# Designed miniproteins, single chains, continued (5), part 92

Each design is a single chain, and the fold is of that chain. pLDDT is the mean over its residues in the fold that is shown.

## One batch from the design tools (miniprotein)

Design m19392
Fold by ESMFold2-Fast:
Structure m19392 (fold): chain A 74 residues (1-74)
Amino acid sequence: MDWIKRILKNQVIRVLYEADRPLTPEEIAERLGLPVSLVQEILDELVKEGWVEYDPETKTYRLTERTREFLKKR
């Protein structure tokens, strides 16, 4: 369901914002109590949408500066 994906995307963004550091999909999955495969799917969509960026050297994900600034203003 599209609305479920929206909720999960918001939860992933929140975890990254609260951590204030790059996280692996495994760390995000542990914090949310979700399967890593599901978290990876959500992260792939968030990267495609420009909300999150991936670092292949560390295999970690972080909020884009645009996303972090947007959340500060809320």
Scores: mean pLDDT 82

Design m19393
Fold by ESMFold2-Fast:
Structure m19393 (fold): chain A 61 residues (1-61)
Amino acid sequence: SDLAEGSRLTKEGDKAYQEGNYEEASKLYRRAAELYRKAGEFDASEWAEQKAKEAEEKVKE
């Protein structure tokens, strides 16, 4: 399901972020946000989108 896939991608994004792979983390969080949105989980989608922006700011540093 889109919700289950979004959750899986969120965990992968968290691992990438912890490893310092911020560009990859951003991509994973953005994909998770799209899947959460398709599932109607708008709060989770917005959260994942914010995590993607945080990762993007780390890349710019």
Scores: mean pLDDT 84

Design m19394
Fold by ESMFold2-Fast:
Structure m19394 (fold): chain A 64 residues (1-64)
Amino acid sequence: LSEEIEELRKRLEELLKDIDKDPELLEKYVEIVREMLEEYGVLGKDIEKKLEVLKKFIERLEEE
């Protein structure tokens, strides 16, 4: 889990560095992240399911 979280975090940081130069792309990413946070709220304390949701959202962001 710790290694998976660190890997996902680094992938997000790399994506964020790229979109910092494009404010329109940043707005799209913010909307996707809001949807992810709402799904996280429903999952409560289930860390494994939250990681699955995070992985899916990172994949969506990478496709953008």
Scores: mean pLDDT 68

Design m19395
Fold by ESMFold2-Fast:
Structure m19395 (fold): chain A 85 residues (1-85)
Amino acid sequence: KKELEEQIYSLLSQANALANQTSSPEVKAQINSLIKQAAGKLTQGDYDGAIESLEQAIKIAEEAGNEETTELLRKALELVKKLKE
């Protein structure tokens, strides 16, 4: 479980870095805020809250056309679901 958690934080960090390369400051701020919320929820063991935050971040990244960010967030979401299992 610790290895999965470390991989999730790595994916969230990569997604945050890619989101910071977008030209939209509003989208950047929203994605970064939701990634922080997901990481905080993971640290608390609130996997359901982390899933909700990641799903919102995925929706925003997808609507913004940030395909690489969307892919990393989807991978993080699947790993969080494995942690909950």
Scores: mean pLDDT 81

Design m19396
Fold by ESMFold2-Fast:
Structure m19396 (fold): chain A 85 residues (1-85)
Amino acid sequence: MTEEEKELARRIARLLREALEAIRRKDYETAAEKLREAARLAEELGAPDLAESLRELAERAERGELTEDDIRGLERAVELAEKFE
């Protein structure tokens, strides 16, 4: 990966972590905002499938319709992103 791609990946990781913390606080509006920003950066990184998944999570978050599977998926994404430091 280029340094620019590494910076994008690190920013995505931070946004996903912030989104998960917001969900834990039941601050779904902030979680949706962070997930949408992460989706935009994922598109810049050339990961359109990830960007689409994050946008769908953001829509569910803002509606307060997150499932346990959605939260588990986000937790796994954060764990994987943390390994990419």
Scores: mean pLDDT 81

Design m19397
Fold by ESMFold2-Fast:
Parts: C-alpha cells; structure tokens; sequence
Structure m19397 (fold): chain A 100 residues (1-100)
C-alpha cells in the first residue's frame, strides 16, 4: 500500500531526526548535512505517495515534519550552510501546507 510505504518513510525520517540532534550537538556539520538530506528525501517521497493516495492528512503530517526538520537545524546550528538548508526546509514545508 502507498499509505503503508508513506507511514514507514515518516517513521524512518523521525529516527533520522534523533541522529541529526546528536550530530548537531557534537558539532559534526558534515554528518548533520547528510542526515538532513536523507530525512528530506524520505519526507518528500512520503508526500508524493500521500498525494497519489489522496491522503491530505498524511501530506500535512509529512509537511509538518519538514518544518520540524528545518526548525531543528535553525535552532541548533550556527553553520551558514546548515542555516541555509534549514530555511529551505521550512519554506518547502510551508509550500506543501499551502497547497492543501
């Protein structure tokens, strides 16, 4: 099921959030960038699958996680590249929510 795949991707993204918090706390900017990239990829795929299934609530849940990912980065990072990634994630999440 597309919905089952989307929910599994959301679960995997949440696990990456914890790893990202640990990388950010350690000052491992390269690990943080890679973890953020992977989490974004999972969330974007979940949004695509949720849209194909017509589940607006699941699109909203995944878009809200994109916002949380961006906010987490912006709250914890002083690195210019990571701040840019965090801003882009927040804007993308808002964009999907506005399409609902």
Amino acid sequence: SKLEEARKLLEEARELFKQLEEALAAGDEEAARELARRAEELLLKAIELAKEAGDEELVKEAAELLLELGRLILRRSTDKDLISVGIALVLRGIGYLLEL
Scores: mean pLDDT 87

Design m19398
Fold by ESMFold2-Fast:
Structure m19398 (fold): chain A 71 residues (1-71)
Amino acid sequence: SHMEELKRELERQKKRDEAYQKATEIAELVLNGDLEKAREIFAELLKNPEYQDIALEAQRLAVEKIKEKKS
C-alpha cells in the first residue's frame, strides 16, 4: 500500500510539474507576442481546479508582460 501511495504522489507531482511548465510557456509566448497560443494554454490550466492557483499566477505575470511590451 505504501508503494501505491508513492506512485500516486509521483503522478500528482508529475502533473503539477507539467502545469508549471505550461505556466512558463505562457510567459514565453507573451514575451514573443504569441497571445493566442498563450490564451489556449492558460485555458487548459483553468480546466483543472488543482492548478487554478498556478493558472492565476501565470495570468498575472502574462498581463504584466503584455502591459510592459505595449508601447
Scores: mean pLDDT 73

Design m19399
Fold by ESMFold2-Fast:
Structure m19399 (fold): chain A 79 residues (1-79)
Amino acid sequence: SREDFLRELEAGALLVAAVMYLQAAKNAYKKGDFETAKELYQKAIELARRAIEVAKDNPTLRKAAEQILKDAEEGLKKL
């Protein structure tokens, strides 16, 4: 349905944003900017959790979002 398509589009957009914040967090961590890295990891976690909720009926998108969530949480634990 149109609603399913729009939900998948929203989940995809949230996932892309989460990946971007995760990559930015890793870059900040490598530069020794731990406060910026923490903030960016927290944003990646927030966006990944939202992507999981929106993508609940799409197992591929949900699994991708869960992997990003795990990576962001592991990154945050290093700080």
Scores: mean pLDDT 89

Design m19400
Fold by ESMFold2-Fast:
Structure m19400 (fold): chain A 74 residues (1-74)
Amino acid sequence: MAREEEITRQFEEAEAAALKTLDEIGAPQEAKDLAKEGLELGREGAISGSQELLEEGQKKLKEAVELAQKTKAS
């Protein structure tokens, strides 16, 4: 069984990496906020085993990526 501390650490590292990447590509603050929300929901889902939280987190991450791509295309 995965420990909560290990799951939390992995999601903290993923959040730091995602925010750094979004900042480097000039993504808007809204994309960064969505990525942070998505990773937080993903962490809660992984710890609790909630498929609904994992799916909501994935949806937020997808919205963040789409917003970042739209910013580059516009």
Scores: mean pLDDT 78

Design m19401
Fold by ESMFold2-Fast:
Structure m19401 (fold): chain A 81 residues (1-81)
Amino acid sequence: EIEKDIAFIEKKMDEAGLPDELKAAIINRLRTALQKATPEERKDIINTVLEEIDRIAADLKAAKSEEQKKVLIKNYLKSLN
């Protein structure tokens, strides 16, 4: 079920320390994608989102200032919308 996949990704985002606004944007996109996907496509979508979460988490961890983190979050939100 789609909700099980969404709960799994939410847990991964929480473990990665993503801010709530990014988590909401990613979940909204994921839900839309999973509703349209075949079972085979769902696995690929989940793997792609996991890779995206890892990249976002790495970028936020590498940021040297709170201002840099805010700019990164804003840019990710624009790309997700």
Scores: mean pLDDT 84

Design m19402
Fold by ESMFold2-Fast:
Structure m19402 (fold): chain A 80 residues (1-80)
Amino acid sequence: EAWNNLGNALKSQGKYDEAAEAYKQAIAIKPDFAEAWNNLGNALKSQGKYDEAAEAYKQALAIKPDFAEALSNLKAVQEA
C-alpha cells in the first residue's frame, strides 16, 4: 500500500516513469494487488505505452474480473 500511495503521488506530479516504478514495487510485494496493476496501466498509458498499459489492465482484471475501472481503461487503450 505504501508503494502504491507513493506511485499515486508521483503520477499526480506528472512523474510517470517514477510512478510506474513505485507501482511495480507494490506489485512485487503483493502480486494480487489489482488496484496497483490498474494504476501501473494508468501510468503506462500516460507515457503513451498503450500495449504495456493494456497488459497491466488485463492483470488487474485477472485478479478482479468485476473491476469496472480497469475494464473501462482496457477498452479505451485497445481503441486507441
Scores: mean pLDDT 83

Design m19403
Fold by ESMFold2-Fast:
Order: C-alpha cells, then structure tokens, then sequence
Structure m19403 (fold): chain A 94 residues (1-94)
C-alpha cells in the first residue's frame, strides 16, 4: 500500500495545483485530486493495494493532463510521478 499511498498524495498535490493554475484545467485537476484521495483511502483504510494503485494511476494521469492544460510543469511532473507510482504499486502488489 505504500507506493499506492505515495502516488495518491502526489496526485492530490498535482491535481490541486493544476486546478488552481487554470480554469480550463479545473475538471482534470479536481479529477486528479479525487483519484489521489481514493488511492490513499483504498491503500490506508481498506488495505486494497490493487484499488489504490488503479486510483493513483488514474488520478496521476488526470493531474498530468491538468498540468499540460494549465501550462504548469510542476503539476504535470507530480501527475507523472503519481502515475508511475500507481503502475509500480499494481506491478509489485504494494
């Protein structure tokens, strides 16, 4: 659950950053934040590593796209890191 949790935390940060940076990025930024919250909940509360990894991957992709729309390189990078951690959580079962 550690990789899924870390991915979720980065998806929340990247998503909120994208949402704050541009109104056009708001839906993707909010999607990234909600996906990240879901990943943290799945990993920490439910112990569901698969669900956490999927939510971190989805939230990370939304945050990455939100960063692209916003022109915010940090939000994009946070989303890319969250997406990678979500994929790694799914691969390693962590």
Amino acid sequence: GELAKKGGELAVEGGLRAAAASKEALPLGIGGALGGIGAIFEAEVLGNVRGGGLSAKGGGEAARRGGEVAGDEEAKELGEKALRLGREALEKGK
Scores: mean pLDDT 86

Design m19404
Fold by ESMFold2-Fast:
Structure m19404 (fold): chain A 98 residues (1-98)
Amino acid sequence: SSAAEKVKEEVNAAKEEVKAVAKQLPNAEEAIAVVDAQAERLLAVALESLAGTPSEAWSRLGEVTAEGIAALNAISPELAAKFAEAAERVLGTVMSAM
């Protein structure tokens, strides 16, 4: 698989894991929508980061991860924690592909 394919697979896996937590919440529909939006942002930044330097990738993925954590924490701290774990794996995949 290409580096971009591996990143897409990892982000999709991360998204599905976080959505599994979102589905257990009383406001599941809203939670899932926010997870999908944050996963889309993470994917875009991760793919763009493959064309840059490792330092730029670290900085940009750190920023989008922090923003995603803040957005999801407003819904559920558990959801935010799961997203943080998933985003760390995405960062690892991007850095390994560079």
Scores: mean pLDDT 86

Design m19405
Fold by ESMFold2-Fast:
Structure m19405 (fold): chain A 82 residues (1-82)
Amino acid sequence: MSREEEAENIRRAAEELIEEARKLLEEYEKNPSKEISQKLVSLLTAASILAAALDFLGDTEAAERIKKEVKELAERFEEVEK
């Protein structure tokens, strides 16, 4: 794979994880469960790691966007847990 193709694949994977996390957070708000909360934490952690990888590959714009979305979802999750 080219470096550009690698960055695109990582960006796409991170976006998919964020979309999954948003859906899971909506489910958690309606029906809180330990299983859903554990999955949500795992998805947000994975997305954060992929954002760091994008930054390393030079896609700083995508990395910052993903970090912002992860932070927003993490803050919403903490509010629901209270």
Scores: mean pLDDT 82

Design m19406
Fold by ESMFold2-Fast:
Structure m19406 (fold): chain A 87 residues (1-87)
Amino acid sequence: SLEEAVRELVGTALDLALKYNIPADEALRVLRRHLQELLDGKLTVEQAIARMEEEIRALVKKYGPRPLTGEELERFVAEADRLLEEA
C-alpha cells in the first residue's frame, strides 16, 4: 500500500540519519525529494530507498558524522507522522 511504502521510506531515512548522525534538515530534504518522486509515480519504493541511501552516503562523506539534537529528532518524527497521515 502507499501508506506502507511511505512508512518504509520514512523509517529508512530516520534509521540512516541516526546511524550516520547527519544533520536532520539535510536528511529531511533528501526524504521529501524522494517521497515526492514516489508519490508522482517516478520511482518505485525500492528505487526511492536506494537513491535516498546513496545521497545520505554522499552527505556523510561531505559533512562527516554529527549528532542529532533532541529538537531535530522531534521535528523529524513530527514531519514523518504528518507524511504518514497524508498517505
Scores: mean pLDDT 72

Design m19407
Fold by ESMFold2-Fast:
Structure m19407 (fold): chain A 84 residues (1-84)
Amino acid sequence: ADKLIAEGQEALNAGDYEKAIELYEEAIRIAGPDNVKALTLLGKAYLEAGKYEEAIEYFEKALKIDPNNESAKEGLKLAKEKLK
C-alpha cells in the first residue's frame, strides 16, 4: 500500500483530489479498513477537495483506531472549523 499512498500524496500536491481519493481508497482496500495512515490521508484529500463532512468521517474513523494520531486530530479540527 505504500506505493499507492505515495502516488496519492503526489496527486494531492498536484491538486488532483479525485485521483488522490481513488488511490487512498485502493490503499484501504489492499491494507484493510483499519489502516490509520490511509484513513488519515483520505480525510486530508476530502478536506482539500472541500468535502468537509466526508473529511470529518474519515478523520473520526482514524481516531477511533489511534486516538493519538496528531495528523487526524489536526485534520478533524480544521474540517470542523470549515463547516462553521
Scores: mean pLDDT 82

Design m19408
Fold by ESMFold2-Fast:
Structure m19408 (fold): chain A 79 residues (1-79)
Amino acid sequence: GAEELLKKAEEALKKGDVLKAAELALKAAQLAFREGNLEALERALEIVERALELEPDNLEVQIRLGIIRIMLGVLKLIS
């Protein structure tokens, strides 16, 4: 579920694998969005924001951050 993917994303971030952390966090966000889990979606956003702090110029991380922000905004409107 989303919680397992969030744990894997945090582990990837601790290892400095910024892209893998962002990819896993986006997968967690997609599951959280489908489940209506606002808390898990917010945690996925925090992980990608931290990933971007480590590599500010990483376009792939920036894109995933944008997608998660859109999903969070939509979920807040429909909840």
Scores: mean pLDDT 88

Design m19409
Fold by ESMFold2-Fast:
Structure m19409 (fold): chain A 62 residues (1-62)
Amino acid sequence: SDAEKSVAAGIEAAKAGDDAAAGAAAWRNYQSGATPEQLLELAEAAKEGGAEAGARQARYMA
């Protein structure tokens, strides 16, 4: 689905350590109906990539 592809793109940005892109991806995916599980997956990827603010945003939206 489009939500799955959007989550995957967010995970790639998060793994690159782009805090702003990871946080924006979390918000967009939440508004597009991403599941809590998908948002937690994005948060874990952001944490691993060093995007700490993006990880917090994704956990907050989950």
Scores: mean pLDDT 76

Design m19410
Fold by ESMFold2-Fast:
Structure m19410 (fold): chain A 58 residues (1-58)
Amino acid sequence: SYEEEVEKLAELLGISKENAEKIVEVAKQMGLDVMLALVEREAGPEAAEALRKAVEAL
């Protein structure tokens, strides 16, 4: 679900759920591929997959 993927993204990035939700919104509106690459660099492929799934669930 969206909530499960956002919580997972927040934990993997070490940020708040609110900030993780903002990242998902930015990725959907401005550039999913760029945001996936940045998230994978910071927190690995599991975090990038959580971001992708959260965007798809929006």
Scores: mean pLDDT 85

Design m19411
Fold by ESMFold2-Fast:
Structure m19411 (fold): chain A 68 residues (1-68)
Amino acid sequence: SAAEQLKALAEELSKDPRVKVELIGDDEARVTIDDDVTSLIGYALRAIGDYPGLEVKVEGNELILTAK
């Protein structure tokens, strides 16, 4: 399910100690990396390619992942 994809990606991203992941309810995650927009964009591209159940949005220095 989309919610399972969101949880799996959140767990994978949390493995990087530079990454902060905040889960909002069961359907949204917000991801930040200190002063590293390039890595954030890289994670966004991975999510688009590998997690088709997720809506991916980048706003400033924050990656927003939403279960469809």
Scores: mean pLDDT 77

Design m19412
Fold by ESMFold2-Fast:
Structure m19412 (fold): chain A 57 residues (1-57)
Amino acid sequence: DFLESLAKVVARHLKTLPSKEEQDAALQRLVDAMRAAGVPDEEIEKFVELVKKYLEE
């Protein structure tokens, strides 16, 4: 639930960015930071899917 709530907040923030390229770059920076913090790839993939779901649908 925390991950889903975080994904919604992140998607909302990304929607304020002026271009798709900026949104993709910001999401990639978050993914890189999560990986550096030791978050498992499986959790990162779920987070990215949730963000994209709330961003596009």
Scores: mean pLDDT 81

Design m19413
Fold by ESMFold2-Fast:
Structure m19413 (fold): chain A 64 residues (1-64)
Amino acid sequence: GDAAALVAAMAALRHGASREQAEQAGKLLADSGGKLTAQEVAERTGISREAAAEALRLAKQALK
């Protein structure tokens, strides 16, 4: 839950996302259980595909 959202948000921020975009990406990935693709996260939040891919990777690790 919360750990997945936090690590995903931190990854997005490190890749140049705004705080608001990072929080949205973290929440989306935590709520979906990591089932969204990096492209879907990028399209929904406006972050780069690279930021979305790293956020997804870390969220999936935290959800184990």
Scores: mean pLDDT 81

Design m19414
Fold by ESMFold2-Fast:
Structure m19414 (fold): chain A 76 residues (1-76)
Amino acid sequence: MKAEAEADLKAARENIEKAEEYLKEKTKEGLRKAAQHIAAAGILITAAEINGADEKEIEELRERVKKVIEELKKLE
């Protein structure tokens, strides 16, 4: 369970970082890729939470996801 939670958190963080990078491009392709990565991050965060990941890490990642979603909404 802990190893699964850590793997999910790592994958979620990597997807959030990719989404943040693509969001900076402000292109149609960049926005599409950012949306795909943020969707994947959301699924991975939920899996990590179910697998007993640290609440503080979950909260930090959820806040980063929320920020990316808010920026995407402004650009649509």
Scores: mean pLDDT 83

Design m19415
Fold by ESMFold2-Fast:
Structure m19415 (fold): chain A 68 residues (1-68)
Amino acid sequence: MLDVATDEEMQEIAQKLLEPVAKESIDAANEAIALVLEAGEENNGKMSKEEFEEVVRKAVEEAKKKYG
C-alpha cells in the first residue's frame, strides 16, 4: 500500500499536468482524462506515484497530438 499513490496524490499530479491542457483545449483535457482512466482500469487502479505521473504525461502527449 505504501508504494501505491493515494487518491489525493493522484489528484495533485493530474491537476498539475492537466490544468494547462484544459486551459488551451477542453477536448484535449477530456481525451487525456479518458486515457488515464483507461490505463487505471487496465491496472485495476494500482499505480505508484511515478507510474501514474508517466501515464498522465503520455495521455497528455497523445491527446495533444489528436486535438492540439
Scores: mean pLDDT 74

Design m19416
Fold by ESMFold2-Fast:
Structure m19416 (fold): chain A 89 residues (1-89)
Amino acid sequence: SEAEELLEKGAEYYAQGKLEEAIELFEKARRIYEEEGNKEGLAKALLGLGVAYDAMGKHEEARRYFAEALAIEPTVLGDPRFAIPPPPA
């Protein structure tokens, strides 16, 4: 799906340290998943937003996104299906 492709491209940009571009793609994926009522996809997009904001040093914003993801899918932070690449060194 378009949302899944956006999520994967966002994760790729995140791995490359292109954090602003990653956030834009994760926000687009979030909107599509939210419109579709896809809770798993929405939680993944929110996780992507959280890790990207955390990598930017915006830890408060990151915590809010992680809290939103956990509210939708309580196991999201420990689930391999929601794995995001580690931040660039």
Scores: mean pLDDT 78

Design m19417
Fold by ESMFold2-Fast:
Structure m19417 (fold): chain A 74 residues (1-74)
Amino acid sequence: MSAEELFAKLKEAIDAKDYAAAVKIYRQMLETLSVEELREVKAKLKAYAKTASPEQKQFLESLVANLEDEIARR
């Protein structure tokens, strides 16, 4: 599964307010994607957060923070 496919699934889960599914997809991203692909996902999450609802924005910002920590470790 590509970075694009995983991001699309993550966005679908967040749009559906299925944060449990979103966390599972995010974990799969961490296990599957390269550092470069994770940086691309981070940029897309930041862009998505700008247009998201306050609830979605809080969740997205938490994912971005976690992803920054993961990238910094590699």
Scores: mean pLDDT 81

Design m19418
Fold by ESMFold2-Fast:
Structure m19418 (fold): chain A 93 residues (1-93)
Amino acid sequence: KIEEYEEEIKKDPNNADAWYKLGQAYLEKGDYEKAVEAFKKAIELDPNNADAYYNLGIVLKKLGKEEEAKQAFTLAIMLDPNNERAKKALEEI
C-alpha cells in the first residue's frame, strides 16, 4: 500500500488524499515519524481534513508528544464538533 501512495504522490505531489492515506499506512506499520510527515503534508494541502488532525494526534501521542497531540485533537474537534473519537482522545491526555 505504501508503494502505491508514493507512486500517486510522484504523479501529483499536491494530492492531499494520497498524503493522508500514506500517513495512515505508516501509522499502521508503526513508522510514527514518517506518519507525522505525511499527515502534516496532507494538512498543508487540505487544512479542513479533521481526520488528518485526529490521526496526527494519535501518532504524536504514541511518540510521547502530549502537548502537540492535544493541539492536533483540539483542531480536529474544531473542524468536526461531532468527532467523539477526538474528544475522547483529548480527555485521555
Scores: mean pLDDT 86

Design m19419
Fold by ESMFold2-Fast:
Structure m19419 (fold): chain A 68 residues (1-68)
Amino acid sequence: MSTEEKERKLLAEAFALIRRLSKVKSEEEVIREVTRFVERKARELGLSEEQKEALIRMVRSVARGIMA
């Protein structure tokens, strides 16, 4: 699996998690949970620290946008 494919799949799962949790949790809790998810999955997939940080920034931005 390519790095781009790994990132795309991780983002799809993270966005699905944000949509589910946003219905039952606060913005702060959603951001915490999705950040933990990305950290765990990035480690499992062998992504670099820089790639992980970029993905975390993206999912946090999306969570804030959805819950604004």
Scores: mean pLDDT 81

Design m19420
Fold by ESMFold2-Fast:
Structure m19420 (fold): chain A 104 residues (1-104)
Amino acid sequence: AVTETGGSVAAGGTLTVTAVNTDGPVTAAAWLLQLPSGGLRLLVANGSEVGPGARSGFSASLSGTTATLTISNATPEDTGTYFKLAGTADGRASLGAGVQATVS
């Protein structure tokens, strides 16, 4: 299972979204953002590499069972539901239920 933790931050601050995979170490990771409008953006497609769907200021890391997405200089457009897709070495994948993050 994947457990995601979001939060709220003022514009210009640093927002951190964390996901923990209870099924074991994460070998592959993707991050998705669902906007309040319902649109989806792929932020991270492979572990720590930020994709073209993310603006400058996004970074990602993996450490054991934990995946972290960090958003520096946050804007109100970063508000939405963040989803983690986690893969393990045995070929299983888990999708998190999504976590709300808010920038005001």
Scores: mean pLDDT 72

Design m19421
Fold by ESMFold2-Fast:
Structure m19421 (fold): chain A 105 residues (1-105)
Amino acid sequence: MVKITQSPKEIKAKEGEKVTINVTASEDVDGKVSWYKQKEGEEPVLLIKDGSTLAPGVDSRISASGSGTNYSLTIEKVKKEDEATYYFYNEKTKTWSNGTKLKIE
């Protein structure tokens, strides 16, 4: 069973800062990974598909990279609208990460 470790669990950032979320998998997940954003009371929204492909309508300040066992999501110049919990999804095993809560102060 693949263990997905997403870090940090919570980020507090100021508007205009760069935020990076990291994921380590216990086994190679072959780049078959997605990133999701979930605001409180809302359904999860797809941000990144196939490891690095930005979903339609997603802000170009958001990017993702990684391969094998190491992945990251980067948000440039964070805005108040970026407050959400961010989740990594492993398509190979159908497994969700525990997420990262982003707060803008």
Scores: mean pLDDT 85

Design m19422
Fold by ESMFold2-Fast:
Structure m19422 (fold): chain A 63 residues (1-63)
Amino acid sequence: MEELLQRAQEHFQLSLEYARQGDREKAEEHLQLGVEDLRRAGVPEEDVREEEEFIRKKMEELL
């Protein structure tokens, strides 16, 4: 569980880093990998959707 939460955060950081570089495809890939890790960690679907929306908004601000 804790390893999956840490991995999700690492993927979200990579998503934002790729967004800063203008790499939309890799930013989206890492966003989806982080979302999947949250689901595997047992995070409620409502919280997963909220986090995905939050990171996606930040990603779009950087692109």
Scores: mean pLDDT 84

Design m19423
Fold by ESMFold2-Fast:
Structure m19423 (fold): chain A 65 residues (1-65)
Amino acid sequence: KMSEEEFEIEVEISLHLMAATVYELAGDYEGAAEHYRKAAEAAAKIDPELAEELREKAEELEKKA
């Protein structure tokens, strides 16, 4: 069973990942990186491994911006 708080966090992660993908496809690497970082912050509360992967992705995109 998922708690109500965990569900809200998963929704936040999903929304930021969707936004990050849209920005990345549009070539806005700075905007994409910001949303990957926000997704990582939310993920850190329930999935630290995913949070680390998302932070690395944000850092890579910032280097392209």
Scores: mean pLDDT 82

Design m19424
Fold by ESMFold2-Fast:
Structure m19424 (fold): chain A 55 residues (1-55)
Amino acid sequence: SAEHEATVDALLARYRAQGLTPEQAIALLEAQLAAETSPLVRELLRRLIARIRAE
């Protein structure tokens, strides 16, 4: 949804501001995804990882 895309874009901007490399950001997000039980949060994490990989 458009709301999910806006949330993903905002989170991506936040991770860029942290000064993490794409590889470091992906590793942290994959660790969070492995521990996450909420389907909504899992979907957001997958989309964020996919956005970082696409850049």
Scores: mean pLDDT 76

Design m19425
Fold by ESMFold2-Fast:
Structure m19425 (fold): chain A 62 residues (1-62)
Amino acid sequence: SYEELVNEMNKIIDEAEKLSPEERKRILELVQKAYDALVNGDFEKAKQLIEEAKKEIERAKK
């Protein structure tokens, strides 16, 4: 759902705050693209970008 994807994006933003400035910037750019996709009704694109952001967070934690 739209609400669920927005909640996931907010959680990603919170997690990104714990990372380096460069990693945070990269992740926030993915979140912005996901939001743009949602506003345009492209839920599949938004989900894909959210998954990319999650992978970047996991990569940054290592």
Scores: mean pLDDT 82

Design m19426
Fold by ESMFold2-Fast:
Structure m19426 (fold): chain A 67 residues (1-67)
Amino acid sequence: GAEAEAIRRELLRLIAEKLRLIGEEFDLELRIEKEGETEELRAEREKLEERRRELEERERELDEREK
């Protein structure tokens, strides 16, 4: 049905967003290794952690909708 197709498309988008987040997290860790753990880099880490929580919540909501 249309809802199942919408859930699958949203899951694919969520996976793409998670892959982008992983790339940004890797880039941040490389910057921390190069520059040390600055206040600015700590703030960027907190923003990435918040985005991860948002993506995990969206994944949970989609899983509940499928059940």
Scores: mean pLDDT 81

Design m19427
Fold by ESMFold2-Fast:
Structure m19427 (fold): chain A 101 residues (1-101)
Amino acid sequence: SAEEGLKYAKKGIEYADKGDGVKAARYALLGAVYASRSAEKNGSLGGMLEAGVGALAAAVGLVLAEKYGDQKGAAEVAKKGAESALRGAEMAIKGEKELPK
């Protein structure tokens, strides 16, 4: 759901602010996946694009943290990914409310 996308994206931002690059990237990726699926169901092209950017940034963050041990760089990239996932989820929620019932 879009609400799960918001929840996980917010957790990604929280862990990034704590400098936990691995957890930030993992939660950013979860937020992006839920945001993308919700945006697709609701026909939000903008939400799908924001979620896609979030997923790519989260993947880069995971590589930085897990392969290169760069927790700080991972947290910075993952925060940007989580912020994109958050926007994607918000756009998906807006699209759902604008659909004819």
Scores: mean pLDDT 81

